# Designed miniproteins, single chains, continued (2), part 106

Each design is a single chain, and the fold is of that chain. pLDDT is the mean over its residues in the fold that is shown.

## One batch from the design tools (miniprotein)

Design m7665
Fold by ESMFold2-Fast:
Structure m7665 (fold): chain A 57 residues (1-57)
Amino acid sequence: EEREAHIKRLEEEIAHLREVLAQTTDPVVKRIIEHELAEIEARLRRALETGEIPDLP
């Protein structure tokens, strides 16, 4: 429930942000989305590598 659901959610957020990025033409908004993508991808990588659950209650 915890780790698996969290990883799936991060993957879905990455997919959604990539879709938004593809439709965005504003360079400021693109920069913000790219930064957020990098952060979420780093969190996903950390969860997979270390077995941590970043969003524990």
Scores: mean pLDDT 75

Design m7666
Fold by ESMFold2-Fast:
Structure m7666 (fold): chain A 60 residues (1-60)
Amino acid sequence: SALDTLDYLIDLAADDPEVKAALQALRKQVEAAKSLAERQQLVIKTVNTNPLIFDFLMSL
């Protein structure tokens, strides 16, 4: 699930507190989202607007 993927990414970012905090904030928003479309929009927006998250994901 999207939450399981975010939990995995949060664990990978354990030594980067800024990336970890941003991923944890995204996880809370995704958990509160009521539809698949809302969850996808939150992920896309966060990846495109947060350079730390973008760079972290591109390094994987």
Scores: mean pLDDT 82

Design m7667
Fold by ESMFold2-Fast:
Structure m7667 (fold): chain A 80 residues (1-80)
Amino acid sequence: EEKKLLEELEEAYKKGYEEGIREAERRGPSAEVLAEGQAIIDGLKKTLADNPLLDTYENRKKFLYQLGYGQGLIEASLAA
Protein backbone atom coordinates (compact mmCIF):
# COMPACT_ATOMS: atom_id res chain seq x y z
CA GLU A 1 0.00 0.00 0.00
CA GLU A 2 1.47 3.35 -1.09
CA LYS A 3 0.70 5.16 2.17
CA LYS A 4 2.53 2.51 4.22
CA LEU A 5 5.59 2.74 1.95
CA LEU A 6 5.64 6.54 2.31
CA GLU A 7 5.43 6.17 6.11
CA GLU A 8 8.42 3.77 6.07
CA LEU A 9 10.44 6.18 3.90
CA GLU A 10 9.54 9.08 6.21
CA GLU A 11 10.65 6.98 9.21
CA ALA A 12 14.00 6.25 7.51
CA TYR A 13 14.61 10.00 7.04
CA LYS A 14 13.58 10.71 10.64
CA LYS A 15 15.93 8.04 12.04
CA GLY A 16 18.79 9.37 9.93
CA TYR A 17 18.07 12.93 11.06
CA GLU A 18 17.98 11.95 14.75
CA GLU A 19 21.25 10.00 14.40
CA GLY A 20 22.87 12.98 12.65
CA ILE A 21 21.82 15.28 15.50
CA ARG A 22 23.15 12.81 18.11
CA GLU A 23 26.46 12.35 16.29
CA ALA A 24 26.95 16.14 16.00
CA GLU A 25 26.14 16.53 19.73
CA ARG A 26 28.53 13.66 20.61
CA ARG A 27 31.43 15.20 18.65
CA GLY A 28 30.56 18.80 19.53
CA PRO A 29 29.06 20.90 16.72
CA SER A 30 31.80 22.50 14.58
CA ALA A 31 32.66 23.74 11.09
CA GLU A 32 34.14 20.27 10.46
CA VAL A 33 30.85 18.51 11.33
CA LEU A 34 28.94 21.04 9.20
CA ALA A 35 31.28 20.37 6.25
CA GLU A 36 30.83 16.60 6.72
CA GLY A 37 27.03 16.96 6.58
CA GLN A 38 27.27 19.15 3.47
CA ALA A 39 29.57 16.59 1.78
CA ILE A 40 27.02 13.84 2.46
CA ILE A 41 24.20 15.91 0.90
CA ASP A 42 26.38 16.78 -2.13
CA GLY A 43 27.25 13.09 -2.60
CA LEU A 44 23.56 12.15 -2.50
CA LYS A 45 22.75 14.80 -5.14
CA LYS A 46 25.33 13.16 -7.44
CA THR A 47 23.82 9.72 -6.72
CA LEU A 48 20.37 11.03 -7.72
CA ALA A 49 21.77 12.60 -10.92
CA ASP A 50 23.35 9.26 -11.91
CA ASN A 51 20.43 7.05 -10.74
CA PRO A 52 17.29 9.24 -10.57
CA LEU A 53 14.85 6.36 -9.88
CA LEU A 54 16.91 4.67 -7.11
CA ASP A 55 15.85 1.37 -8.62
CA THR A 56 14.86 -0.48 -5.41
CA TYR A 57 12.83 0.32 -2.31
CA GLU A 58 15.90 -0.57 -0.21
CA ASN A 59 18.00 2.00 -2.09
CA ARG A 60 15.29 4.64 -1.53
CA LYS A 61 15.24 3.91 2.23
CA LYS A 62 19.05 4.09 2.42
CA PHE A 63 19.00 7.34 0.43
CA LEU A 64 16.46 8.97 2.77
CA TYR A 65 18.31 7.79 5.89
CA GLN A 66 21.56 9.32 4.58
CA LEU A 67 19.71 12.50 3.56
CA GLY A 68 18.32 12.82 7.09
CA TYR A 69 21.71 12.07 8.65
CA GLY A 70 23.47 14.78 6.62
CA GLN A 71 20.71 17.29 7.36
CA GLY A 72 20.90 16.45 11.08
CA LEU A 73 24.66 17.11 11.12
CA ILE A 74 24.12 20.46 9.36
CA GLU A 75 21.25 21.68 11.57
CA ALA A 76 22.89 20.67 14.88
CA SER A 77 26.11 22.44 13.82
CA LEU A 78 24.24 25.63 12.81
CA ALA A 79 22.18 25.62 16.05
CA ALA A 80 25.34 25.67 18.19
Scores: mean pLDDT 78

Design m7668
Fold by ESMFold2-Fast:
Structure m7668 (fold): chain A 96 residues (1-96)
Amino acid sequence: MELAEEFLEKTGAKYAAVFRLKRKPGESRSEFIARAIGIALDLISRFPPEEVKIELFEEDEDTIYLVVAAKSRELLDKAKALMEEYGFELVAEIER
């Protein structure tokens, strides 16, 4: 997936995963964005910034992608486990 490949190039990481978050019924756009940012900040706080990079991409009013790039498979798997707990859908995974 283009988002994962581009983020690997920018970060110099070897592993990337792309997660999709959808807006909930009855959730406002601002509530949705705040929820996505909160999850990204929680992830950022749990990992060394040189080893794991996280970025949010707003696709439309109902869809945000969260991209995780990691220097090791172990760190990516830890990030994936947290994302599963938060209800994110795994869309793509890439290794180079």
Scores: mean pLDDT 80

Design m7669
Fold by ESMFold2-Fast:
Structure m7669 (fold): chain A 79 residues (1-79)
Amino acid sequence: MEKLEELYRAAVEGNLEEFSRILVEILKQPDSKLPEVAETLIRAAEELEKQGKDPELVESLRLTARRLYRALGDEEKAA
């Protein structure tokens, strides 16, 4: 299974331990696709918000995505 899809599933299912583990593994890779990671976090946040689930997790996912975009120099997407 693709790591990004595992990350998305863990977030949507509320499995924060697995989500954190997968995210750390992806971010430790020297060629990590940070834009794809940030997009996956936004997709998970949108899905949770659409389902009316955990607003605190939705905010946390969006904040993490903004931090990743900022690290990449994409200030427009980080705002």
Scores: mean pLDDT 75

Design m7670
Fold by ESMFold2-Fast:
Structure m7670 (fold): chain A 104 residues (1-104)
Amino acid sequence: GSLDAEIDAALREAVAHTKRAVELRKEGKPESEIIAHELAADRAFTRAVLLEAQRLGIELTPEDIWEAVNAAHQAVLDGLEKGLSDDEIVARARAAIREVLQKK
C-alpha cells in the first residue's frame, strides 16, 4: 500500500545518508558534514519506525522508538560492512524494526 511505499522511501533515504556519512568519515571530511548526514539518517529511520507503527496500529513509547531506530541503524551498518545491495539492506532494516515492534 501507500504506507509500505512511504516506509521503503524513508528507509532508502536513511541508507543513503548512512552511506554518505561512512564515505565522508573514510575520506577524512569535516565532522560537521558527517554529523549532518548522521542526523538526516536518524530522522529518516524515525519516520520509518513511526510509519511502521501506524501500519501495525500500535502505540509506541520513546524507548520503543529509540530501540527500533537503533536496531535499523545497526542492520544498515552491518549490511554495508557485508557489501549487501541497497534492496537487501532496506529489507534487513525494516525486518529489524518489525522485530522490535512485535515485542510490544
Scores: mean pLDDT 91

Design m7671
Fold by ESMFold2-Fast:
Structure m7671 (fold): chain A 109 residues (1-109)
Amino acid sequence: GAALSAQITGLADTASDALKNGDAEAALSSLKQMLNLLKDNEDALDDSDLDTAIEGLGDILSLAEKHGAGAEVLNAALDLAKTILKLSENPDLVNKAIGLILSAMGLML
């Protein structure tokens, strides 16, 4: 719901700002917090909350490509994308989550 979407957006914005500033530890921390938020609230997440997480992670991966990101940040992003995929039942969200997995893996090569 709206409270979860707001928390997801806040964590995604923190990770994005951290990547813009070269703060790998802050980016990693925010990605892990997003993953834990999704896992801890799996029964309360709606498609709008998952779409918010997808949009946020997409922005994070675009910034990781532009500014560079170490293996730990990229692995955390990959784990978050896999978690979104596991929680997604809507085919559109499933396809978007697969796209994020492929993007994260591409940046690790």
Scores: mean pLDDT 88

Design m7672
Fold by ESMFold2-Fast:
Structure m7672 (fold): chain A 90 residues (1-90)
Amino acid sequence: GLAPELELTPEEKEEYERAIKEIEKIVKEYAPKLKEAAKAGDDETVDKLLSEAAKELSKVIDKLDIRGLGLLIRAIGDLLQAALDGRKEG
């Protein structure tokens, strides 16, 4: 069967691990801002923050194959969850 270890060179594995860390930093930066904007009912700011975060996430995954899409989907899910949590507290 296909194992992830058989598909990654040492260099590709390092790039993938760096991408995970960069994505975590982006989520950590944007999630609190999204939560506060959503709590305030500021839909325009929520949309702008999601668009900005999506652009930054896209730059991180631009050099990755299909594995980058999985990371992007998870990050978007985390950002959407932050916005939903803000809405519940509003």
Scores: mean pLDDT 77

Design m7673
Fold by ESMFold2-Fast:
Parts: sequence; structure tokens; C-alpha cells
Structure m7673 (fold): chain A 84 residues (1-84)
Amino acid sequence: MEEKYEFVKEEIRKYLEEKGLKAPDSFIDELAEQIVTGKLDESIGYFKNEKVKKLVEEIYKALQNGDREKASEILRKLIDELLK
């Protein structure tokens, strides 16, 4: 669990840095927690978006299967969707 959490947090930070963006640690921590647990808190506004929900579910699935490459690819798509 902790290893998956740290992996997701680093992938989020790395992609945001590649785009020249900096997010608060609270946002990264919250997003990573939702992804690694597969539990979407619909009270969080961006999780009401069906595309965001589907992408989080796909990342969770990839992480459960040990497919870090696929998880990273879908995570980038999730961040792009959140930045719209």
C-alpha cells in the first residue's frame, strides 16, 4: 500500500513538473490516496466528473495488476483532465 502511494505521488509530481506546474502537497496527497484505495469521495468536486472517475478506476486496476507503465500513462491522462 505505502509503496503504491509513494509511486503515485512521485508520478503526479514528475508530470506536473514536466508541464511547469506546481501543486500543493495536500492536493497530491488527496489524489494519490483516492487512486490507491479505489475509493472515490464524491464530495470532492472533481470526482463528480465521470471521466475523472473512470480514469481513477483504470489507474487503480493497473496498480492492482502491478502494471506501473500503464498506471503512469493513465495518471497523465487524469492530470490532463483535471487541468481543463
Scores: mean pLDDT 74

Design m7674
Fold by ESMFold2-Fast:
Structure m7674 (fold): chain A 87 residues (1-87)
Amino acid sequence: SVMEEVEKLLEELREAVEKKDIETAKKIIGELSKLLSKHLSEEDVNRLERLGLEVLMAMEENKPLEEQLKLVERLGKEALRALEKAQ
């Protein structure tokens, strides 16, 4: 299902963040955006892309890992909620 694929990408994003792998995190956020754009409104996709950028910015600025992971959790919760409403 789309939700299972999104959950898988969010798990991979969490791992990339924990490993401080910015290039992998960028790739995963791009894949999430592409997948979500097939199922969500442009408004919802734009909101989630902004959250993805906040994750990348927090990584680049070397914010505490806990703060970076909270941004990933927020992105995940909002993405899954938007998909639930779109069904």
Scores: mean pLDDT 87

Design m7675
Fold by ESMFold2-Fast:
Structure m7675 (fold): chain A 95 residues (1-95)
Amino acid sequence: MKAEVEKMNEEEKEKVLKEAEEIMKKEIDKAKAENPNLTMEDLFARKDPIFQLIGRILEVQAEGYKLVLAGEPEEKLKELEEEILKLALQLIKEA
């Protein structure tokens, strides 16, 4: 996984993130269509591998946002971007 992410150019990274975002939206929309009362907490409590990956991606994105607000070094943001890409690739493989 790490070697795959490191070899990716910017266009490939954007494509992976876009595919993962579309999968996340489709899975969330599908779950909510089956039960409109479902919260994000309910989805993550299911122990579903897809929703666990979605939850982790959202957690890392939220952490990145906090680091930006705190003025943390760009190097830490880059590490989180690599983690998001790894999780995105895993989500694409699992879906």
Scores: mean pLDDT 74

Design m7676
Fold by ESMFold2-Fast:
Structure m7676 (fold): chain A 84 residues (1-84)
Amino acid sequence: MQQLLSAGDSLDLQAGDIWRLIGSDGAQIQVHSSGRVFLEDDNGSSLILDGSIIPISGEMRLIVQSGSARITVIAGSVLAQLLS
């Protein structure tokens, strides 16, 4: 699955999902989660807290380890690709 998300668009993520995100210049997302979601980028992997606003600079991955999550694009656009 592949989807281009514009500001105001949201995408529901499920446990076990690995999503590749590619942001436009200045792109930001807000992440809401009921479980454990990790952001992976060139600097490594970090746990995302519920309600976090994250700048999407270049290519990043979201890993939904448990529960469910929703991403909402707050600024710019994000290309989202499901890898698993």
Scores: mean pLDDT 84

Design m7677
Fold by ESMFold2-Fast:
Structure m7677 (fold): chain A 61 residues (1-61)
Amino acid sequence: AEAARERARELILESAEYTVKAIGYAARKVANPDDEESRALLERYNAEANRLGAEAEAIRA
């Protein structure tokens, strides 16, 4: 259905946005290995990206 395709697209775009944020914090973590805040945010944003990506996959199945 068209609605399902649009929803999947929205979820993929939102997942991509969280992935970009996670990459930013990964770069900070490389620059400062002791940066626990960047580690926590990296893990959080990766988890959100994965959740949204999984939801998009479920819609496309």
Scores: mean pLDDT 81

Design m7678
Fold by ESMFold2-Fast:
Structure m7678 (fold): chain A 96 residues (1-96)
Amino acid sequence: SSMVEEALKKVDERYEELLLILSDSSATLEERKQAIKDFVDFGVELLKEVPSEELKEHIIKLLEELKELLESVGAPEELLQIIDDGIERIEKVAKE
């Protein structure tokens, strides 16, 4: 649907913003943690407005790919835990 297509685009735009923060070598651990949390919070709110399995799966896929990327570069466990918590939060969003 057009609402799902627009929502997917918004998620991709917010994910690009997240990657810019995470690729900034001057970013602090706290800034990186907050950026991931902000992305998850955005995804949760968007799913409440646009309840779609396709949108949910897309957000989870991006978070799983982000976790794999961060693991490959030896990122702190605190960032990986925030992603795991985020995936669980996204999975638990009701379709109402």
Scores: mean pLDDT 88

Design m7679
Fold by ESMFold2-Fast:
Formats: sequence, structure tokens, C-alpha cells
Structure m7679 (fold): chain A 63 residues (1-63)
Amino acid sequence: MREGVPGLGRGGPETTAEEIAAAQRETLARVHAFRGLTPSPAERAEQDAQIEAGAAATVEAQK
């Protein structure tokens, strides 16, 4: 059963902004879990926006 996590477990030689964003979200979630943090919905939305922007910039830099 899959619920709402695109790009999970893909990997491979070519990365897309979606895959990079998914990896960044997983890393941030692990950091929050390790620190015992539960971000608010607003904080999560801000973090998602920053992750997506960073992923897009990473793909752009690979051109």
C-alpha cells in the first residue's frame, strides 16, 4: 500500500527533481525523528517548498 510518497526507493544513475526532493524529504524526516521534533503543517509546507526549490536548482546545475 502506497500513500503519497513519490519517488520512494527508486535511485538509479539518472535523478529527477522529484527524486531529489523525495530524498531530501526523507532526510529531513529522519532528522526531525532523531531530534524528537514534530513540525507544524505550516513549517512542513515551508520545508517542502525549500526542498522542491533546491531539487529544481540541482537539476538545473546538471545541464
Scores: mean pLDDT 69

Design m7680
Fold by ESMFold2-Fast:
Structure m7680 (fold): chain A 91 residues (1-91)
Amino acid sequence: MWEELDDEQRAQALALGAIASAAVILRAEGRLSAEEEAVLARARAQLASGELRPLDATERAVLRRAVALLRAAPHLSESMREGLAELEALE
C-alpha cells in the first residue's frame, strides 16, 4: 500500500496523520469550526481506509490553518510535535 505511493501521495498521508493527531488540541482550544472538523474527519477516514486521494483546496487550507494554530500553541503533546515535524520535513 504505502510503498506504491508517489511523493505527493506520501506527503499527503503524512499530512493527514499530523492533522488527525493534532485535532484533539485544536478542538479543546475551540479553534476549529464545524466545517473544519468535518474536513479533518474526512481526512482521518481516508487515512484509516488506506484509500488516499490528492487534497483539494479546502482540505489544504484547513491543513495550513491547523499547522499555524499548532505553531502558536504554548504546550504541545508528543504526538502533535511529531506531526509538525513530519509536515516540516516535507519541504
Scores: mean pLDDT 62

Design m7681
Fold by ESMFold2-Fast:
Structure m7681 (fold): chain A 78 residues (1-78)
Amino acid sequence: SALEAQIPPLTAQLFDPDPAVRREAALRLGELARQVTNRELLQQALETLIEAGKRETDPEVVRAIQGAILQIQEALAA
């Protein structure tokens, strides 16, 4: 689907040199977690967000990543 096709490029953007790009990628991944039902793809996105969060030093990007992690975990619990 068009929504599922957005997830791989967004997970790559979590490592972009621009913190604004990383923040928007995390926010969009969180939004997509409410719309995408592909559990395997959501699990891969969750693993990438956790890894990105370990490296992130920008506090606004950290907050966006944490929000996305919680949203994906909630989607996977359903």
Scores: mean pLDDT 89

Design m7682
Fold by ESMFold2-Fast:
Structure m7682 (fold): chain A 90 residues (1-90)
Amino acid sequence: MIEEKIERLAEALLRGGAAAGDADPERARREARETVEYVLSIKETEKEELLEELEKQLAAGEELEKAGKATEAQRAVEEIIKILIEILKE
């Protein structure tokens, strides 16, 4: 369900914003909707390339987390990437 993905992404964006000192629930929800709609509009060939890039970024983020160097903002970005990968995989 698209609304569920938007809500999850908005929550992750809000957490990232809070970690950066800029928590805005309305902006987070708007940005989440725009991002989900953009991802859903991507052509199948472009989805595969984006999925590979996102999986690489997720792996790099997880390495930083294991090293104890991940900030709260970095963890929020990791959550955003996980949600985007989930949407792309359908």
Scores: mean pLDDT 75

Design m7683
Fold by ESMFold2-Fast:
Structure m7683 (fold): chain A 67 residues (1-67)
Amino acid sequence: MPAVTSITAPTREQAERVAEEIRKVPGVRDVLITPNGGEYVVSAVAETPEAAERAREAGLRTLRELQ
């Protein structure tokens, strides 16, 4: 069952880095970056809720490192 997770990044550069790390997670199918009110939403479609959770963890870790 597909699951979706999203992370908001303040800049496009941060969103691209987050998307890159999310794409490395097994079971992630698609990753999209959408501009939203001066921020960027990174959305990932994962094959399972577990893959979505791992994608979210990887993305949030990356975002924290980028500050």
Scores: mean pLDDT 82

Design m7684
Fold by ESMFold2-Fast:
Structure m7684 (fold): chain A 111 residues (1-111)
Amino acid sequence: VTSKSVAMSEETKELVKKLLNEATDRIRKRVDEVRAKNPDDRDALVEALAEAFVEETKKILEALKKNLSPEDLKLAIDSELDILRVLLENTTSPAIKEALKESIELLEKNS
């Protein structure tokens, strides 16, 4: 495997990095805000995280589809899947695991 034949373009890498960083920041902020308002409401926290994750995954996928070639889209989706799988390994909530699995399945169907 050579960098020029299978690697993402620099523009694609920049777009993916930007979208992932922005999504991660928005998810973290939303979770923190829900936790601050409802410190004893575990269900509200879990629901907010699950909804935010699925929403941000759909948003990233649509942005990638609009801006990338099919080849670059596949590479970008593969990169996103790697991140989601790491998050799935680090979660302890069954509800959050289901949201992550749904997001992974959505991306796999579009890869």
Scores: mean pLDDT 76

Design m7685
Fold by ESMFold2-Fast:
Structure m7685 (fold): chain A 99 residues (1-99)
Amino acid sequence: MEEKKQKIIEIFKEIADDTPFVKRILELLEQGKLDEALKLAHEEILKDPTNVNAWLGLAAVLALREEFSKLDELLKYAEHVGADTTKLKEFVEKIKSLK
């Protein structure tokens, strides 16, 4: 059970860019501070809705909460606001492959 959460965090780390924002999200996810990670990702999306790393951070929180049905909605919304969804699609597909 714990290994699924670790795999989600590893997938996020592999797909996201190495930025200070991503490093902070990663620290919060590793500490289980999902509410803080969600808030930080959402605030970043509000500042720049084209920031792919912010959408990836939000997707990682939803995956760790096992809210998998919301991942498809998130992907559609990111496309609607003009974000490049290539990395977000890769993330969602890898998460769906987890048992």
Scores: mean pLDDT 84

Design m7686
Fold by ESMFold2-Fast:
Structure m7686 (fold): chain A 58 residues (1-58)
Amino acid sequence: AEEAFEKGEEAFEAGDAAAFRAHLKEALRIDPTFRRAAEALAYFFPEDAEARAHWAAL
């Protein structure tokens, strides 16, 4: 989970929003309780209903 989150941060620094989102979703696939990834995904991608629902359920 942490490794996927770190790759997401690298993608964000590179300006790759699609890769950032994909890595955050991968972190949650590995650890569904990884609050930092769930929060970031809900905050940066508010249009993603799945991400918002996941964050609300934690």
Scores: mean pLDDT 77

Design m7687
Fold by ESMFold2-Fast:
Structure m7687 (fold): chain A 62 residues (1-62)
Amino acid sequence: STLSRAEIEARVRAALRELTAAPGTDLGADVDAFYRRVAERAGLSPAQVREALERAGELELA
């Protein structure tokens, strides 16, 4: 089913908190790997993760 933008953002935030709460969790070597990691946890595509994080201002590429 098609998820709303708000639900996509909520899933991304939940996945991020789970991944960052565990000590020793590797979030990936670069931004693309990071998006894939979050997407796997959230049950989303990497493109959905990228868009949600860009909109939320949670990810900076520098």
Scores: mean pLDDT 70

Design m7688
Fold by ESMFold2-Fast:
Structure m7688 (fold): chain A 69 residues (1-69)
Amino acid sequence: SEEERKIDILVEAFKNALEGKDEGYIDKSVLEAAGITDPKLIEEAAKRAGVEVEEDPNDPNKYIVKKKG
């Protein structure tokens, strides 16, 4: 239930970050403020959203969101 809610929030955040683009960005602090700190939830949400999520090598406080395929 709580895990599902967090995954749904992440899926929406990833879709919003892309918004018709090939890549987008999300601040980790925004997810942390929502109580989303488990990297496994991030991985599962990325899989469900059909995106690739990686830490930004130029900014450790950001994720890069990309379309798969």
Scores: mean pLDDT 79

Design m7689
Fold by ESMFold2-Fast:
Order: C-alpha cells, then structure tokens, then sequence
Structure m7689 (fold): chain A 60 residues (1-60)
C-alpha cells in the first residue's frame, strides 16, 4: 500500500494505491488558509488509509 499527497496550484490531490484498488481524491481550495488545512487533512487521511490497508493485508 502507498499514498501520496500533492498540491497543484489550489488543488490538493491524494492518491491511494492498495491491493484493493487505486483511488484519487481532489479538493480545490479557495484561499491559502483552506489550502493549508486541506493539505494537513489529506496527509492525515493518506497515513490512516495506508495503515488500514496494511492491517487488512496482515489479517489475510
């Protein structure tokens, strides 16, 4: 499992790659404060998703 967080202009992109599929989530920020907040949330979600996928792989 892998996850990446990228910022392109005002868009935060979270890419998740797991054995269960590939997912891409995009969030458009209207200002710098929203961009910073969205980026922080995206990183937290990416970390949690990778951990969850790794736990499921160990339970198989």
Amino acid sequence: PSASVEVEGNTVIVRLETPYGKHEIRTVARNQEELDLATAYARQLAEAAVKKAEEKLKEE
Scores: mean pLDDT 77

Design m7690
Fold by ESMFold2-Fast:
Structure m7690 (fold): chain A 118 residues (1-118)
Amino acid sequence: SIEEARENFREALLKAGVSEEDVENLLADKPLAEIPDLPTRSVEELLELAKKEGLHVAAVSPRSAQVFALTDEGKLVPIGSVSEFIEGHSHLKPVEVLLLDAEDPLSGARPLIAILLS
């Protein structure tokens, strides 16, 4: 269900160390108050990890809560807000949350929040 998918995202973000305030901000399509202290990976490192583990990568802008898909070519393609992403991809489960050393192509915000999904 969409409610179960939303809770899976909440739990994964909290487990990774995102604040309760910023988890609720993301789920409400609002900007983050602060950048969480998470491990940072480059685009190249994250693509290799995703290929090795058979995972998908979604990147979230801390400034807009816009979600981007990371393509095999290392490009960020906008796919909607966090709420729209959860509704459209409720079958995907978040397994890891970290920082992506990349710039939001729309706002210039850096780093992005990377969510690895199975």
Scores: mean pLDDT 86

Design m7691
Fold by ESMFold2-Fast:
Structure m7691 (fold): chain A 68 residues (1-68)
Amino acid sequence: MNSTPSNSRNGVNGFSNVHRTMVSNGMFSTVNSMVTSTTNYVSGRPNNNHTTTMRNVVTSVTDVVSRS
């Protein structure tokens, strides 16, 4: 609960960078919706490894967008 909540800030920055990159690619409409959904999921996991969680979120979003 109160082990490493401060580290969450770093995860947010990483996710933000991915969102910016995807938006620049011209997939804003689709990616924005998916990114928002995945961010909500990550936000509910403060105890997880931020790097691994963010990577999983990025992979899911990228995979869906790529297939879409």
Scores: mean pLDDT 53

Design m7692
Fold by ESMFold2-Fast:
Structure m7692 (fold): chain A 83 residues (1-83)
Amino acid sequence: STEEELDEWLKKQLEKIDKLIEENKDNPLVVAALEEARKEIEEEVERAKERKVSPREAAILQTALSIRFAGKEFDGLLQARKA
């Protein structure tokens, strides 16, 4: 189901974010940015599930969230280079 696909995708994204948080635990600004990204992704997936989005809409959302997360990850890496 679309909800199951969203749940599996979310699980994988959260595992990636949690690993990055652990690897950057000594950088509070990086941790804060990653924690904000984590909350945003969780909230957007929950809203999509509540709306019972189509498979096409779910795919678009996954792409959009991946792009937004890549931006946050890039900002985090940029800050880590300066710290």
Scores: mean pLDDT 77

Design m7693
Fold by ESMFold2-Fast:
Parts: structure tokens; C-alpha cells; sequence
Structure m7693 (fold): chain A 90 residues (1-90)
């Protein structure tokens, strides 16, 4: 079943917020690497919400698709950095 562009944007916002919360609960405020990832996740969540708002305002499908592809690439990169950070906490 194909995910709609709006569902993809909502999923990205939810995943970014959950990942941010997990890092905030797992790492100290003094952990520079964790705080940087938290800031990046906050920006991703905000951009994902902006995409949802743009869809609701009738933005062109091609514009929305491009923005979601860029957001997905950023989410993948941040996810890889989170995995590395979790491996380092041993």
C-alpha cells in the first residue's frame, strides 16, 4: 500500500520528535554530540510540519515530493549518526 505524501511528512515529523525525545532522555545536556543531533532532529521535525502545512495549502505535488526526498536523506544521515553515538556510549 503506497504511503501518501502527507502521511510521509507526518511520519517524518513523528519519527524526528520521538528520536529527539529518546536522545534527551538518554544523554546528558553536556553531551555535545547528542545535543547537536537533538538540534538537527528539531529542525527536521519543523521542516516536516512545514511540508504538511504546504500540502494542506495546495502546494504542487512535485515541490512537495522534492522537499520530502531532501528530508528523507537528512533523516537517514541523522539516523546513522544516532546509531554511532549509541555504540560509543558503551
Amino acid sequence: MAETLREAAERAAQLAQKAKKFLEETFSPEDEKAQKLIEELDKIAKRAQDIVDAIDAGAPVEEVRKRLEELDEEMKKVGEEIVKLLEEKE
Scores: mean pLDDT 81

Design m7694
Fold by ESMFold2-Fast:
Structure m7694 (fold): chain A 70 residues (1-70)
Amino acid sequence: SKEDLIEEIMRKTGLSRETVEELLELAEKGDLDGIDRKLVELYVREKLSKEQVEYLYKLLTEYAREIEKK
């Protein structure tokens, strides 16, 4: 479920629920440029490691692709 996905991302990244929901909303809109900009912002602000950025980018782009197919 979407709730399980939110909880998993929060556990793996330490991001707030609000930030995770913002990232998923960008993915649901197919805004890949928005995802990239937000992840770079979080990385520069030291809220995400490089490994967490790579993890989230892959997850969110796969999620966006699956929504586009439906």
Scores: mean pLDDT 85

Design m7695
Fold by ESMFold2-Fast:
Structure m7695 (fold): chain A 84 residues (1-84)
Amino acid sequence: MEELEEQVREAEERMLAALRAGDLAAAREALDRAVEAAKRLIRALAERGEISEAEAEEGIAYLDRLRDYALAHLEELAAVERAR
């Protein structure tokens, strides 16, 4: 569990670093890794009975929508980080 949480945090840190550097390709890869790590965490929570299978399915679908939204706005996010 903690290991999956750490993977999500590491991927998030890599994404922020890539955005600040204006490296959209690296930011995209880091985002994909973060989403996949978060999906694994959600599945692990369902396996432990901490959330229902339905909640896990909804959470995974939500992450897929967030990823698609973030990818569509990645250039804007990078521009904001670079302007700071």
Scores: mean pLDDT 77

Design m7696
Fold by ESMFold2-Fast:
Structure m7696 (fold): chain A 100 residues (1-100)
Amino acid sequence: DAVVEEVRRAGDEAVNRAKELTEQAKSDPEKAEEYIAEIQRLGDEFVRWAEEKAKAADPATAARIRGVLRQARSRIGGYLEDAQKFLEEHKKAEEERLAA
């Protein structure tokens, strides 16, 4: 299943990139919004690409591709939420520091 393995590899690369961007957001909070936007774009691009691969495949292969897509989407979404939560908490901490 060369197509399924291609999607799995691309998904793993996207997840690893999302993790890296989340770590960068935490290391450089002033640029966190840019990194968060890049994670969102990365996830959207992967989903669109993988769905096109599924549409071109037979039903059994398409089901396997969509399984891989759902797993990768979930993991990318987790990193996106982690980065967003970090930024929210960082902004609150800065506001509290400035108000004191």
Scores: mean pLDDT 87

Design m7697
Fold by ESMFold2-Fast:
Structure m7697 (fold): chain A 81 residues (1-81)
Amino acid sequence: MEEEERRLELRAKETVGTAAYLLAQGKPEEAEEFIKEMLIEAGVSEERAEEIAKKVVELLQEGRYDEALELLIEALREAKE
């Protein structure tokens, strides 16, 4: 994999880890806001960031980590155009 691709994966994995930790503490709203803010800072539109954050939280609650990771990587890639 290319260096930049690897860095996007690492960032997405760290985001998933933090969100999963918040979910384990019974804080799904904080997990959603954390993901949303991270995506907005990365250049994702507010509307898209909100949509992605909700879906990622749902996937993580179902234990579907690979799909959550894929969705975050794609959103971060889209932000760079």
Scores: mean pLDDT 81

Design m7698
Fold by ESMFold2-Fast:
Structure m7698 (fold): chain A 59 residues (1-59)
Amino acid sequence: SMEDDARRSIEKAEEMLAAGDAAGAAAGAHQAIVLGRQGGSTPEQIERAEELLREALAA
């Protein structure tokens, strides 16, 4: 489902950020935001992805 796709993208972005791949995390988080909005994902999923993007860009 689109919610499951958004969740997996968020999880991968979190893993990349934890591994020190800030650029990969930013790209993954951005993709999760795009997929989430297109797929009608939950507001919580979009907010989490936006938070991850901010963290990755600050790293």
Scores: mean pLDDT 78

Design m7699
Fold by ESMFold2-Fast:
Structure m7699 (fold): chain A 92 residues (1-92)
Amino acid sequence: DKEEERKKLLEKLAKELGLSEVDVEFIEAAGKGDLKKLEELLPKASQKAINLAYQMAKYGGLKEVEEFLRKQGADEKEGEKIYEEAAKIVAE
């Protein structure tokens, strides 16, 4: 099941990028398309997590999550940067 591999990669990213436990849960919710969980976690999520989740949603074709995060102030330029940084960490 790819879900366990995804969680392990997300833990590595959290450590390297300085993401909180709430940030990790937020990114997981975004990957699952769980809009209710995203709304619940949003007040405690960092801008970094919002930007990364947005870029992941965009690449994953999760249109509703992408639109939600765009409305919440996701920065496309910063999202691209953090996604590229995350990709380098995963490639190690």
Scores: mean pLDDT 82

